Designed miniproteins, single chains, continued (2). Designs and how they scored, part 96

Each design is a single chain, and the fold is of that chain. pLDDT is the mean over its residues in the fold that is shown.

## One batch from the design tools (miniprotein)

Design m7326
Fold by ESMFold2-Fast:
Structure m7326 (fold): chain A 65 residues (1-65)
Amino acid sequence: SLEEELDALIAKLWHDSGLTVEQIAKAFGVTPEEVERMIARADEIIKETGKTLSELLRELLQKLA
């Protein structure tokens, strides 16, 4: 879903910004393994679209508003 894609991209943004997988897991209320899966999903979306993380986040946030 669009919300799942947004969560994945936010997890990647936080990880790229220096948060640990454990810190992100606590913030989302999920397991560290789920965070690793979310980050991998974000990397897939970036690869499939050819867009930057920032472009994808902007587009999804505008569509959900």
Scores: mean pLDDT 85

Design m7327
Fold by ESMFold2-Fast:
Structure m7327 (fold): chain A 50 residues (1-50)
Amino acid sequence: LSDDQIRRLRQQSFDSFTHMFLNMGYDQDTAQRLGQRFSDTVVSVDLRLR
């Protein structure tokens, strides 16, 4: 996978997870931090397996 695809995937995941945590009642700051960590982990695992 190219760096371009990885960046896009990461941004999409970050956006989705951040909104998910916001809906769960987390603060914007906390939701963004969790979203970034979660998306980073998911993308890294998928990349290593492919």
Scores: mean pLDDT 75

Design m7328
Fold by ESMFold2-Fast:
Structure m7328 (fold): chain A 70 residues (1-70)
Amino acid sequence: ELELEIERGVAIVAAATMLASLKNKKLTPKEKEIAKRLQVLLHELGTETDPARIERIIEEVRKLLKELNK
């Protein structure tokens, strides 16, 4: 369980850092939609208590972060 909490914390920090890095950049409409989805997932990840749902949210966050880096 501790391992999942560490992964959650890492995902939260990574998502928040990515969103902060986009503040002064021009984004395409597609990138803006991905960033909005990432913000929603970041909020859900902070409040979710079910381990299986936390894992699913972390995976989606990782996929969106990878998409924004392309």
Scores: mean pLDDT 80

Design m7329
Fold by ESMFold2-Fast:
Structure m7329 (fold): chain A 87 residues (1-87)
Amino acid sequence: SREELEEKLREPLEELGRMIREELLAQGLPEEVAEAAARAARDEVFRVTAKRVLEEGKPLLSNEELLEIARRAAEETVARIAAERAA
C-alpha cells in the first residue's frame, strides 16, 4: 500500500534530502534554494517509486538510481528558481 511504502521510505528519503541540501549549500547556493531543491528531490523520488511499485508492479530501484533521480530533480528545481529570479 501507499502508506506502507511511505513508512518504508521515510528514513531513506530524509537522508537523500539531507545529502542534496548539503551538496547545494557547499556549492554556495542560498539556504532557501537548497531546501526547496531537497524537498523537490524527495517528492520526485517518492513519486517515481510509488508509480513504479504500486501502479506498475515493478521492484524498488537501487539506491544509486534513486540518488540519480534525486539529483536530477534538485538540478531542475535550482534551474527553475534561477529562471524565475532572472525574469
Scores: mean pLDDT 83

Design m7330
Fold by ESMFold2-Fast:
Structure m7330 (fold): chain A 70 residues (1-70)
Amino acid sequence: MIEGLNEEQLKERLKELGFDEETAERYINDPELLKKALESLGLKEEAEVFATQARMIRLGREDGAAVRAA
């Protein structure tokens, strides 16, 4: 199964890379900035993985809202 990181787990991973909590939260809300930030650190593989997880977290919230609104 593709096991996605939740928002808090992704924040912890970003903090391990040297980002503060507020910066990590901002990057989760903007996966393209997250990808660019990680690529600038030479972490190209992590950039793709973490950006994808951030997008999935955002899309999961939208799907939940759509189901309840229907």
Scores: mean pLDDT 70

Design m7331
Fold by ESMFold2-Fast:
Structure m7331 (fold): chain A 73 residues (1-73)
Amino acid sequence: MVSDEDIRRLAEAIGVSPETLRAAVEAFAGLPLSVADSVLATPSLPERDRVLMAAAVLLAQGHSVEEVLAFLE
């Protein structure tokens, strides 16, 4: 389970609100991995939204905030 502090810290790094990142993580936690992959593969997604979705998927899969931050470098 991702903590509120972890959500806040990562949201600041991405430039989104903690509420937006939390909602995205919860949405991906409820979805099959095939649906998450389809969203990430969408060519029309803006770069910022793609970064947000990638972070949300990684957190939903149980990766640490440190791993997600390293992945976004």
Scores: mean pLDDT 72

Design m7332
Fold by ESMFold2-Fast:
Structure m7332 (fold): chain A 80 residues (1-80)
Amino acid sequence: SAMEEALRRRRELQAKINEIMQKALEKIEQGDYEGAIKLLQEAIELVREAKAKEKDPALREELDRLEEYLKKKIEEVKAA
């Protein structure tokens, strides 16, 4: 079903975001805050691409929350 496929894509996106978040944390540990911010910006672009392909309103809202979360993380890194 379309919902089943959408949920699978959402899980695949979350896995990619988690990998990028881990790499961003490694950059922070290395003192590379600019590198961490670039990785988080790449994660936001992946979320935006997923939103462009998503027709389900509830899943779009989940993606909006994920984008907001990533934007907040960028601001936290900038404040460090």
Scores: mean pLDDT 85

Design m7333
Fold by ESMFold2-Fast:
Structure m7333 (fold): chain A 62 residues (1-62)
Amino acid sequence: RVFRNGLDPSITTTDGKEYDAITKEAIKKLTGLPEDADVTSEEAREKMAEVMRKEALEQRLA
């Protein structure tokens, strides 16, 4: 496959698609990534998993 934008499906956080600017900004706010960070990167994927874990913990506390 040809990856014109340099995206590799193996690093995607969802279905291998790009996010629009609004979604990228929301993810960066939730994960604490820098403003210029790539939200489809492996680092962003790890940050999202960490946020999910924290949310689950808070739900247990009600």
Scores: mean pLDDT 56

Design m7334
Fold by ESMFold2-Fast:
Structure m7334 (fold): chain A 101 residues (1-101)
Amino acid sequence: SELLKKAKEYNEKGKEAFEKGDYESAIEYYKKAIEILTNELGINPWNPDPKKEDKEALKLLGETLLNLGKAYEKLGKEEEAKAAYEVAKRIYEALNDKEGL
């Protein structure tokens, strides 16, 4: 999927920005990946369904939300970080993948 590929590219750009200490740019890239996965691919992050959703897309959404949370923590945005981690946890639980928590 071209949309899934684009979401992966934004997640990777976010990771690159994070490694450079540019947490604000990392957040913007992660948000773009999440927008593709939720808006364009139709994943509901509040009620993920691995029977209806692409499992690779769900795993990417979970990873990107975890990365978003880490970037928010670096900026001292603890409430936003907690919200991102809670959504990531929900996705990993739906996938029965506890290692991503």
Scores: mean pLDDT 84

Design m7335
Fold by ESMFold2-Fast:
Structure m7335 (fold): chain A 115 residues (1-115)
Amino acid sequence: SPVDELLRRLNEARERLDAGEITPEQFVAELKRIGEEALKLLDEGVEPERALMILYSIAQLALDLLPRLTPEQGREVLAFLRKMLEHVRKKFGDKYPELVEQLEALVERAEAALA
């Protein structure tokens, strides 16, 4: 499925980061690409709960990466997480309130980490 392909890409990118084959900056760029594709699948109604879980995983991975980034890169990550949250909240807050609340908590933690 398209969701399984995004999950495969996410896992591959993490393995490459852990192996030192890509930089934290390159990993963030890949998270943004996967996130935008997951948002598109969510908008198209393709496995919406699983697409939301991918967005949650992306937010969690981005949050964990923040200490390894420059302040400028960290702000770019936060801007991306906020964009994802706004999109999900606006379109899916009523359908998946628990998942949206969990994503919101991760964004709030990222904001606190950059303060």
Scores: mean pLDDT 86

Design m7336
Fold by ESMFold2-Fast:
Structure m7336 (fold): chain A 63 residues (1-63)
Amino acid sequence: DKIKELERKFLEAVKAGDEEATLEYLRQLIEYDEKNGDEKGVEARRRMLQTLEAEIAARKAAA
């Protein structure tokens, strides 16, 4: 099950603090949610993606 594998890898990346991998797997999960018609999943993960991207950008600017 490809979606479950991606979800597992996403959670592993989050727990490891691997921001690049987290963004990559999150984008792939959004694409699969869109293909499967999971509008709630798409909205939730798009919000996570936007928040994480903004936090990374803010951290980079503040460093």
Scores: mean pLDDT 80

Design m7337
Fold by ESMFold2-Fast:
Structure m7337 (fold): chain A 102 residues (1-102)
Amino acid sequence: SAKKEAEELFEKLKENIETDVKKAIEYLKKLLILHLKYGKETAEVTLEFVEFLFEKLNDDESLSLKLVEAVLGVKPKTREELSELLNEIFEKLYKEAEEEVK
């Protein structure tokens, strides 16, 4: 089921976030594609995944900075700017997932 696949992606995120931030972004994109294909069935897992990822990135500012620099090529000067740029990354990933489903 789509919900089980989403739950498996969340488990993989938890296992890999400390070692490979690129895998975290890959798992998020796959989850967003599942959400777009199956709708509300995956919505709660998608939200939990995003919240977990944001909390993890906020706990490790170095990881957050590496992610933002790798994706956007910008060094945030404040925690507020870091949060805004992380939101931009996730919004961009959502749009990319929408394009793949079309």
Scores: mean pLDDT 80

Design m7338
Fold by ESMFold2-Fast:
Structure m7338 (fold): chain A 59 residues (1-59)
Amino acid sequence: SSKQQQILQVTNEMFRLLADATDRILEARKQGNLEAVQQTEQEFQQEVAQLRQQLNQLE
């Protein structure tokens, strides 16, 4: 159904965001940049919250 396809697309976007956030956090940790770690986590939480809202409308 169209709902199932939309759920899959949102889920795939979440995985992509997680991968990007993980890479950025690892790089920031290598540089000892704790502020960059916090910034990346905050940005990730904001994007995930938006996608979760989309999922709630589809479920």
Scores: mean pLDDT 84

Design m7339
Fold by ESMFold2-Fast:
Structure m7339 (fold): chain A 72 residues (1-72)
Amino acid sequence: GREIQERFAKLFSKLPQEQQDALLAVLQEAADRKWSVEERKEAVLAWMKENKAPEELIKAAEELFKALEEAL
């Protein structure tokens, strides 16, 4: 729910602006290509792992995508 979204947003805001913009670009491309929630999850998690994002942010993203999958 909302608490998971707020936690993710808080952790995401700690990234450098350039990394925030890069991840938002990945999400925008996924939206433009009409990717499924699962495809978006894989793309976001792959980006985070490749860019050595904090483990806490990766876990928050996994929790957020799980909540989105359960809400659909």
Scores: mean pLDDT 78

Design m7340
Fold by ESMFold2-Fast:
Structure m7340 (fold): chain A 59 residues (1-59)
Amino acid sequence: SEALERGERYGRLGVGYLARGDSAAAERFFRQAAEGYAEAGDEKGKQGSLRGAETAGAA
């Protein structure tokens, strides 16, 4: 689905920006990923993305 693809795409961006040390951008992308996964009904993807956002926000 479009929502699932959006979740996956933003999740990859979140990981990429976190790896580069851009925690602020990573947090924003992980939150966008969580929205996409939530719309798709993917609770595992949503929770993983929210944990990614928390990790980025704590950096």
Scores: mean pLDDT 87

Design m7341
Fold by ESMFold2-Fast:
Structure m7341 (fold): chain A 81 residues (1-81)
Amino acid sequence: STETFEEVVPVPEGESFEQVALRVLLELMDRYDATEAETLEWTETRLVVRLTSADKELLVELEYRDGELHVRVTVTTKPPA
């Protein structure tokens, strides 16, 4: 099955997009017990990372816009072998 959730995280004064994006990724890795991380795209305003755990894959899309980090996470339960 596949589930998607979105959130908006403010980027505080004095912090970069990369600092906030890394914090979000580390929180997701901890929450889902992810053991692998693969960077699919990294630009000035967009970071896309695939996180892999024992039973799930997460597609994490992070976009910096207007002082905010827009986060979209798509969680897919691994397909049967």
Scores: mean pLDDT 82

Design m7342
Fold by ESMFold2-Fast:
Structure m7342 (fold): chain A 84 residues (1-84)
Amino acid sequence: SLEEALQAEAEAAKKAAEENIRRAEELVEKAESLEDVREAISLAVAAGIYVAVLRNAGKEEEAEELEKRIKEVLEKADKKKAEL
């Protein structure tokens, strides 16, 4: 059904967001260059697109948790830029 397809799309989007956030968190923690920081930011931005899919699917609480993690990554990236 259409509802089942939308649920599957939301689950896939959540998985993609979590993976991009996890990779961004690892990159920003280990960043030794501005290129590492830029890659982490790009992954965080990509995760934000998937989080929008979750919000559109009514998964607001899950979206808010992921948005908080994205914000933390971006704040760490800004601090790391100042250190490099």
Scores: mean pLDDT 87

Design m7343
Fold by ESMFold2-Fast:
Structure m7343 (fold): chain A 105 residues (1-105)
Amino acid sequence: NELEKRKEASIEAVVSKLKELGITNTDVVRSVADTLLDKAIELEEKLKAGEITKEEFERELVRQALLAAENIIRESKVEFESPAEEMEYRLRISEVLGEGIKALL
């Protein structure tokens, strides 16, 4: 199945990129990315069916990527020196997750 191959390749790319950012808990990253990409596929199918607008689709993908980034930080037990540092890291993780979604879709 070509979709399953693209999904696995996207997960592997996300895992690799987040390791470069110091997120070494690959099991957590893989699990969160798997759930996020399934959600992205569901949202794209709704968009293609005309059930949601392109604007709603793009907004929801950004929201889901940010929630996934929060889950990775929480589950990986990363410690930050300040709320600002945590926010910067969350945004960086969400960007990597967003790239994974784009590679899948």
Scores: mean pLDDT 86

Design m7344
Fold by ESMFold2-Fast:
Structure m7344 (fold): chain A 61 residues (1-61)
Amino acid sequence: SSMERQRLREERIEELMRRLGVSRDEARDILDTVEKAGKDISKLSAEGLVLEAALIRAFER
């Protein structure tokens, strides 16, 4: 559901900030990048989210 998705996103944002020291805006951008690529953010580790977002962005123009 949309509420469960928003709660999951907020929890993942807080985890990225706490564990990897990224800003809230950067954490949100990472999650947006991964979700727009069709990936399930619940299936990736915090490190996996950062690496996946970086990989996706490397294939942008």
Scores: mean pLDDT 83

Design m7345
Fold by ESMFold2-Fast:
Structure m7345 (fold): chain A 82 residues (1-82)
Amino acid sequence: MEEYEKKIEEAEELIRKGKFQEALKITAALLKNAPPELLKRVGLLYATAKSLVNNDEKEFYVEAESLGIDKEEVEKAKKYLK
Protein backbone atom coordinates (compact mmCIF):
# COMPACT_ATOMS: atom_id res chain seq x y z
CA MET A 1 0.00 0.00 0.00
CA GLU A 2 2.73 2.53 0.92
CA GLU A 3 4.36 1.94 -2.50
CA TYR A 4 1.09 2.84 -4.32
CA GLU A 5 0.65 6.00 -2.19
CA LYS A 6 4.21 7.11 -3.06
CA LYS A 7 3.53 6.59 -6.80
CA ILE A 8 0.28 8.57 -6.51
CA GLU A 9 2.22 11.43 -4.84
CA GLU A 10 4.84 11.20 -7.62
CA ALA A 11 2.08 11.50 -10.27
CA GLU A 12 0.58 14.51 -8.45
CA GLU A 13 4.03 16.18 -8.35
CA LEU A 14 4.56 15.49 -12.08
CA ILE A 15 1.22 17.20 -12.89
CA ARG A 16 2.23 20.22 -10.75
CA LYS A 17 5.58 20.39 -12.62
CA GLY A 18 3.85 20.23 -16.04
CA LYS A 19 5.18 16.73 -16.86
CA PHE A 20 1.78 15.49 -18.01
CA GLN A 21 3.01 12.63 -20.27
CA GLU A 22 5.02 11.10 -17.39
CA ALA A 23 2.08 11.51 -14.98
CA LEU A 24 -0.22 9.82 -17.55
CA LYS A 25 2.11 6.79 -17.80
CA ILE A 26 2.32 6.38 -14.00
CA THR A 27 -1.44 6.79 -13.44
CA ALA A 28 -2.29 4.39 -16.32
CA ALA A 29 -0.09 1.71 -14.69
CA LEU A 30 -1.63 2.44 -11.25
CA LEU A 31 -5.18 2.02 -12.62
CA LYS A 32 -4.30 -1.61 -13.49
CA ASN A 33 -2.60 -2.46 -10.17
CA ALA A 34 -3.92 -0.15 -7.40
CA PRO A 35 -6.24 -1.46 -4.64
CA PRO A 36 -9.93 -0.41 -4.90
CA GLU A 37 -9.66 2.20 -2.12
CA LEU A 38 -7.08 4.15 -4.19
CA LEU A 39 -8.76 3.78 -7.60
CA LYS A 40 -10.83 7.00 -7.33
CA ARG A 41 -7.73 9.09 -6.53
CA VAL A 42 -5.71 7.36 -9.28
CA GLY A 43 -8.62 7.74 -11.72
CA LEU A 44 -8.88 11.47 -11.03
CA LEU A 45 -5.13 11.92 -11.66
CA TYR A 46 -5.32 9.80 -14.85
CA ALA A 47 -8.27 11.84 -16.19
CA THR A 48 -6.46 15.09 -15.28
CA ALA A 49 -3.14 14.07 -16.91
CA LYS A 50 -4.87 12.71 -20.05
CA SER A 51 -6.91 15.89 -20.57
CA LEU A 52 -3.80 18.08 -20.04
CA VAL A 53 -1.74 15.99 -22.51
CA ASN A 54 -4.50 16.29 -25.15
CA ASN A 55 -5.40 19.92 -24.22
CA ASP A 56 -9.06 18.83 -24.05
CA GLU A 57 -11.05 19.84 -20.96
CA LYS A 58 -14.10 17.86 -22.15
CA GLU A 59 -12.02 14.65 -22.17
CA PHE A 60 -11.36 15.21 -18.45
CA TYR A 61 -15.09 15.21 -17.62
CA VAL A 62 -15.77 12.16 -19.82
CA GLU A 63 -12.90 10.16 -18.23
CA ALA A 64 -13.85 11.26 -14.68
CA GLU A 65 -17.48 10.19 -15.22
CA SER A 66 -16.44 6.81 -16.71
CA LEU A 67 -14.21 6.19 -13.65
CA GLY A 68 -16.97 7.10 -11.15
CA ILE A 69 -15.15 10.09 -9.67
CA ASP A 70 -17.17 12.20 -7.22
CA LYS A 71 -18.18 15.79 -8.10
CA GLU A 72 -16.12 17.15 -5.19
CA GLU A 73 -12.94 15.54 -6.59
CA VAL A 74 -13.75 16.85 -10.10
CA GLU A 75 -14.02 20.41 -8.72
CA LYS A 76 -10.61 20.06 -7.00
CA ALA A 77 -9.01 18.99 -10.31
CA LYS A 78 -10.31 22.09 -12.15
CA LYS A 79 -7.31 24.01 -10.73
CA TYR A 80 -5.03 21.90 -12.99
CA LEU A 81 -7.13 22.65 -16.11
CA LYS A 82 -6.83 26.46 -15.82
Scores: mean pLDDT 72

Design m7346
Fold by ESMFold2-Fast:
Structure m7346 (fold): chain A 83 residues (1-83)
Amino acid sequence: SEEKKKKLEEAKKLKEKARELIMESASYTVLAIGHIVSALTGDPETGKRHRELADEYLERANELEEKARELLEKAKKLEEEAK
């Protein structure tokens, strides 16, 4: 039916947006790892700043992952309703 098609199209859009957010989250995680490595191999003063930056990037990554999970849950409900 047309209603089922619209639900599947909306679910597809939500999953596409979730993938974008997951990729962005992964990018922040990579940046955080870089700063963790710098903190472990650098001097103590610069190490503290690198740890602070790593924590900030990990926080951003977690926020994006949570938002992506919410979108995926909405998509799953739409796909189940379209069944």
Scores: mean pLDDT 89

Design m7347
Fold by ESMFold2-Fast:
Formats: sequence, structure tokens, C-alpha cells
Structure m7347 (fold): chain A 97 residues (1-97)
Amino acid sequence: GMELEKVLEETERLLEELEKDPTDVELLKEAMRTAIKGILLAMKENDVEGLKRGIEIADRIIEIAERHREHLDLETDIELGVLRLVVGVAKLILKKL
């Protein structure tokens, strides 16, 4: 729906900003939280293309976070773990569709 498209567009914008400043922990938290919201909305709406797009954006956010993991506090590292789990579940759903 329109909400899913807006969330995915915002997540992609946050990813672009994060690529320019990969050590900005607050920006990383915002990007991770928005990515989780997008993936959960895509799953709820059974939007396969939205789910694929959400996974692709989230995988890039995870890659940036993992490269700078030593700079993350415990809360942010836990949120990264949650994002990885959500992406894992989403990939499992896509494989069975």
C-alpha cells in the first residue's frame, strides 16, 4: 500500500545518508528501525516485491553496521541482531512462496 511505499522510500533515503556517514549510530538506528517496519508491513500485506526491496535495503544496512560493529553500543548491537533475524525470516518466507 501507500504506507509501505513511503516506508521503503524513507529506508532507502536513510541508507543513502548512512553510506555518506557510516559511523553515525543514531542514523544507523533510524535506518534499522525503518527497515524492520518496512519488512513487517510487506509481510502483513503479502507484497512480494516490497518484501524483496526491503530485504535488499536491510542487507546493505547490515553490511555497513557489521563493518563498523566495534563502534556500536550494546543497545545498537542488539537492534542489529533483531534486524538480522527479521531479514532471515523474510528470506525464508520468500523461499516458500
Scores: mean pLDDT 89

Design m7348
Fold by ESMFold2-Fast:
Structure m7348 (fold): chain A 81 residues (1-81)
Amino acid sequence: EEEIEKAFDEMVKAFEAGDYETALEAAQRLVELAKQAKEIDPIKSTAYAMLLLSLAMEAPDEEVRQKLIDLARQLIRASDA
């Protein structure tokens, strides 16, 4: 959980700095960590997915936005699998 929280914090900081490549790397790491967790809290997973979607709405280009949406979908699926 702490590793997921750290990845989320890194993602937000990079996004706020306009470093979208680092933000996407941190977001992908967050999703992979969530997938590897044997017991993921569905409420927390949904909250992270909603935050990824919020960042997608602020994204400057379609490619970054689409990648964030895809990562949010992966988080939702991980909690349902």
Scores: mean pLDDT 76

Design m7349
Fold by ESMFold2-Fast:
Structure m7349 (fold): chain A 61 residues (1-61)
Amino acid sequence: SEKIKLLKEGLKHLENVKNGGSPEDLDNIDEILKQLGIRVDPTTSLDDLEKMFKEKLKQLE
């Protein structure tokens, strides 16, 4: 599934950001959110976003 692929890619970029990753990882996360049709509040933390991605993956798998 394309959605499963995008969610896994998003989780990888989130992990990279948490480990001191590049600004490119944030841009990739934004593009993935747009492709998934997910709207996030500007106050949403990286941890909350990771939780959301994991919950969506669990529902699709």
Scores: mean pLDDT 78

Design m7350
Fold by ESMFold2-Fast:
Structure m7350 (fold): chain A 66 residues (1-66)
Amino acid sequence: SLDEAIEEAARKYGVTPEQAYAALDAATRAGVNPLDEDGLVEASKAAGIPEKAARATAEGIRRAMD
């Protein structure tokens, strides 16, 4: 599931699941495609969320879709 994939990626990147979900929420609010890793990073930076959380979210989404 997407939740499982995001939680595992968060653990791998050393961020909390809440930080990874915050990155996804920031991308959604900014109208960024969550498959666009660079867009996720930029949306997260604008929201004050660590880049590593955005990268964890991007990996989780890719993993859930494969």
Scores: mean pLDDT 84

Design m7351
Fold by ESMFold2-Fast:
Structure m7351 (fold): chain A 66 residues (1-66)
Amino acid sequence: MKVKVIVTGSVRSAHVSGNTVSVTARQGDATVKVEGLNLEPVKIGAGETAIIKLDGDKAEIEIVAA
């Protein structure tokens, strides 16, 4: 499956490992959008990390506080 991950806003880091995408916000809000899946954009605040696991036509999203 081919998906495209778009990150906007205040981003400290973005890492892709296999089917898992991890994005950490820096000084403000960041938004993570996954194209190719029927998924709402994920919003994270300063210092939070979004962990997105891609599984077929679905994604599992976890937000971890700093």
Scores: mean pLDDT 76

Design m7352
Fold by ESMFold2-Fast:
Structure m7352 (fold): chain A 95 residues (1-95)
Amino acid sequence: MVKEVEELLEEIREVIKELEELAKEAEKKGDLELAKWLRKQIEKFKEKLKELEKKKEEAVREGDEEKLRETKFEAEILLGLARIVLGLAKLLLSK
């Protein structure tokens, strides 16, 4: 389970990186409203990612398998939300 949580956190980091590139692309195209919205979502995702990294470290240190399961579930939700935002950003930039 620890490895699965670490893999989820890494996937979230990759999606955040893609969102940062799309925010830069929106700025280059003059879509300042989209860029501002994307940067706001990126900040929220980075904050949640930091919370999940802390929860993972605490769960591993304490040997708390339930807390590790909760962290995995929260990471799966965050990854899903980040992927939805990524998909929406790609659609908006293509129009």
Scores: mean pLDDT 87

Design m7353
Fold by ESMFold2-Fast:
Structure m7353 (fold): chain A 78 residues (1-78)
Amino acid sequence: VEELRREAEELEKLAEQYKQRADDFRSQGDELLAAGKGPRADRQARALYNSSAVYQALADELQARADKLREEARKLES
């Protein structure tokens, strides 16, 4: 039970870190587009948005796994 909770906590922490990186990449992309520096900046913003989407998907997967482990731990305590 304790091992499942610990693993869930580690996955939740990692999911939070990836979510934060996704938000950071999106914000950087928004700033580059807003600055209007031309085609190079636009391409860089697109790459940042792609990175944001990847990290968001990873965060969602890790959170789902953590939720499953917490449910398993709860069942063992019942």
Scores: mean pLDDT 84

Design m7354
Fold by ESMFold2-Fast:
Order: C-alpha cells, then structure tokens, then sequence
Structure m7354 (fold): chain A 57 residues (1-57)
C-alpha cells in the first residue's frame, strides 16, 4: 500500500516534469515536444491508476 502510493506520487511528479520539458521543447523541436507531452500524459495516467488501485485495495 505505502510503496504503491509513493510510486504513484513519483510517476505524477515525473509526468509534471515531462510536461514542463514538452513546453520548452516545443519552442525548438516540435517533434520532441510532442513526444515529451505524450510521455507526460502516459506517466500521469499510470500514476492516477496506481493511486486509485492502492486506495481501493
């Protein structure tokens, strides 16, 4: 339970950082910016799923 919550928090933080990097990358390399944005969404979705599972378990 606790380890799953910590993992979810880590994923959500990494997703946030990826989203911030995406905004910067979009200015210089739109393709890399799009990749970083998609990575951020994947990390956020996975983090939310893991958090929901941990809270329901």
Amino acid sequence: MQAQIEQAERLLREGRVAYENSRILYETDPAAGKEADQRGKELEEEGLRLLQEALEA
Scores: mean pLDDT 80

Design m7355
Fold by ESMFold2-Fast:
Structure m7355 (fold): chain A 74 residues (1-74)
Amino acid sequence: SMEELLQEFRERVERVLEEMVRRGASPEQLVKAAVDVVDETVARNPDLSDEEIAQLRRIAAEGVRAALERMRAE
């Protein structure tokens, strides 16, 4: 289901970005990693609508924002 796809996607983005922050990744590397996760998910799910793809991009952007806030708090 779309709900399951979105949950799995959110968990994957969070996992990737948290690991990158721990390793001292740059803001540019965080953005690239999030874009890569979106692109991989879209490639594996060719039946996704434009609206669903936009939702994936919003989740990825939220993840990057949270990761950048964690970096700035240190």
Scores: mean pLDDT 86

Design m7356
Fold by ESMFold2-Fast:
Structure m7356 (fold): chain A 86 residues (1-86)
Amino acid sequence: SLLEEELEKIKKELEKLKEEYINNPSEELEKEIEKKKKELEEELARLEELIRRENAPVGAGLVLLKKKVELLEEYIKEAKEELEKK
């Protein structure tokens, strides 16, 4: 399904960013991750407001964005733990 394809794409993208950050942590990479996280949080809030106001069944899009935000948070946490371990 389209949703499954998007989730798989997001997972691979986040795994790549995590490996890059762990091997060569940089301020630029951290800023890129933070910017992406904020953008996703803003989009999630927009979809939540849309669903709330219109009772529109936009469940798939909301689920995908929410999952992407959760994955980004997990990625950042894991990267920090690995850096502290080294």
Scores: mean pLDDT 64

Design m7357
Fold by ESMFold2-Fast:
Structure m7357 (fold): chain A 57 residues (1-57)
Amino acid sequence: APPPRSPELERGERLGVRLLTERHEELQADPSLARRELEAAGLSPEVIAYVTAALLQ
């Protein structure tokens, strides 16, 4: 289930979209890159899990 709507969730979704759009080749080489970048941004585990599962499958 998605976490509740919050600025943190929106920021996580925007970061995920930017990684898919701007760094697609790096994600293909290292799929864990997205999780590390979201973690480095200080996002909660729930937001990281949601963005990774729903957006970065």
Scores: mean pLDDT 74

Design m7358
Fold by ESMFold2-Fast:
Structure m7358 (fold): chain A 88 residues (1-88)
Amino acid sequence: DLTLAVGERRTLKLKKGESVRVSATESGFLKITVLKGEVEVTLLDADGNERLRFYLSEGESVTLPLAKGESVEITALEDAEVELELLP
């Protein structure tokens, strides 16, 4: 599991089938960029309920509002490299 602070940027390398759960120390916007491969992204509320689910392919990026207590689960559908940044 990974916790990000506002302004923090991380690059993750995931093997096919690996998952990482990302949370934030404070509310912000999570930018997810797929540098290689394909991933499934699931936004979970503070109770762990799925709010939305979508897929990102190589070269795609998305910015999601991420409130304190929420989390994003990123699952690699193939070997993947993903850049994460928490924006204010």
Scores: mean pLDDT 85

Design m7359
Fold by ESMFold2-Fast:
Structure m7359 (fold): chain A 114 residues (1-114)
Amino acid sequence: SPEVVEELRRLFAELDRLHADWLAGKLDWQRFKEVVDRIVELIIENPDIPLDLKRDAVGTLLRMAAFAVEQGHRELAEHLIEALEKISEVLKDKDPEFAEWTREEVERLRARLA
């Protein structure tokens, strides 16, 4: 629905603001987690969300996960990786090649945490 698309775009903007705050030395981990969880919920519960917007969600979460790994924030990195795995499962039916690419990127992130 248009309302779901608008909420997702607002959540992406909020995630970018939270990331900017984190780069400035201020991490609101609880709010970061809430925003990520809501993005995942919207994607899982709304199969008719445009595929490009689902891909944008993956791209955003991958950037944040890579940054969490670089900062040594294991708990946040693991939460973001779990979010990516859930979105990847949803994408398997309509975008199997992108879902597989996402899984491979997640495996690379997990290797960096080991």
Scores: mean pLDDT 87

Design m7360
Fold by ESMFold2-Fast:
Structure m7360 (fold): chain A 59 residues (1-59)
Amino acid sequence: TVTVTGTVVAALPSDATSALVGVKTEDGGYLAVVRPAAAGAALKVGEEATVTAVSAREV
C-alpha cells in the first residue's frame, strides 16, 4: 500500500465500489489514487488528508 499526505484537489466517485481521488503532495506533486467509494466520499476538495492507496499508478 502507498500512504500519501497532501491536499485533496479532486474527489470523483467512479462507482459503488471505487472512487478516484487526486491529491497534491507537499512536494508540489500530484497523485491520483483509487479508494473504496466510502473512503473517497469522506474526502473533500481543499481538505488536507493522509490517504492510503490500494493502488497508485502514476508515481
Scores: mean pLDDT 62

Design m7361
Fold by ESMFold2-Fast:
Structure m7361 (fold): chain A 74 residues (1-74)
Amino acid sequence: ALSDDELVDRLLAILSSLSPAQARQFLADFVEGALERGVPKERLIAILERIRARITDPEIQAVVDEAIADVRAL
């Protein structure tokens, strides 16, 4: 089990290596898997918001914003 800090750092490293299309798919798969494992929606939003604050690429920022909106809509 990863801490939220370790998870944020790992997700940032992965997202920094991906195209926007790959990042969108990766985040969709990550969110689905986390929800299936019973991770609370509020914790997922908090993790994604922390990632959003540390992303510098505007295209990847948009992908993360979209993922946050999708989780909030659940």
Scores: mean pLDDT 85

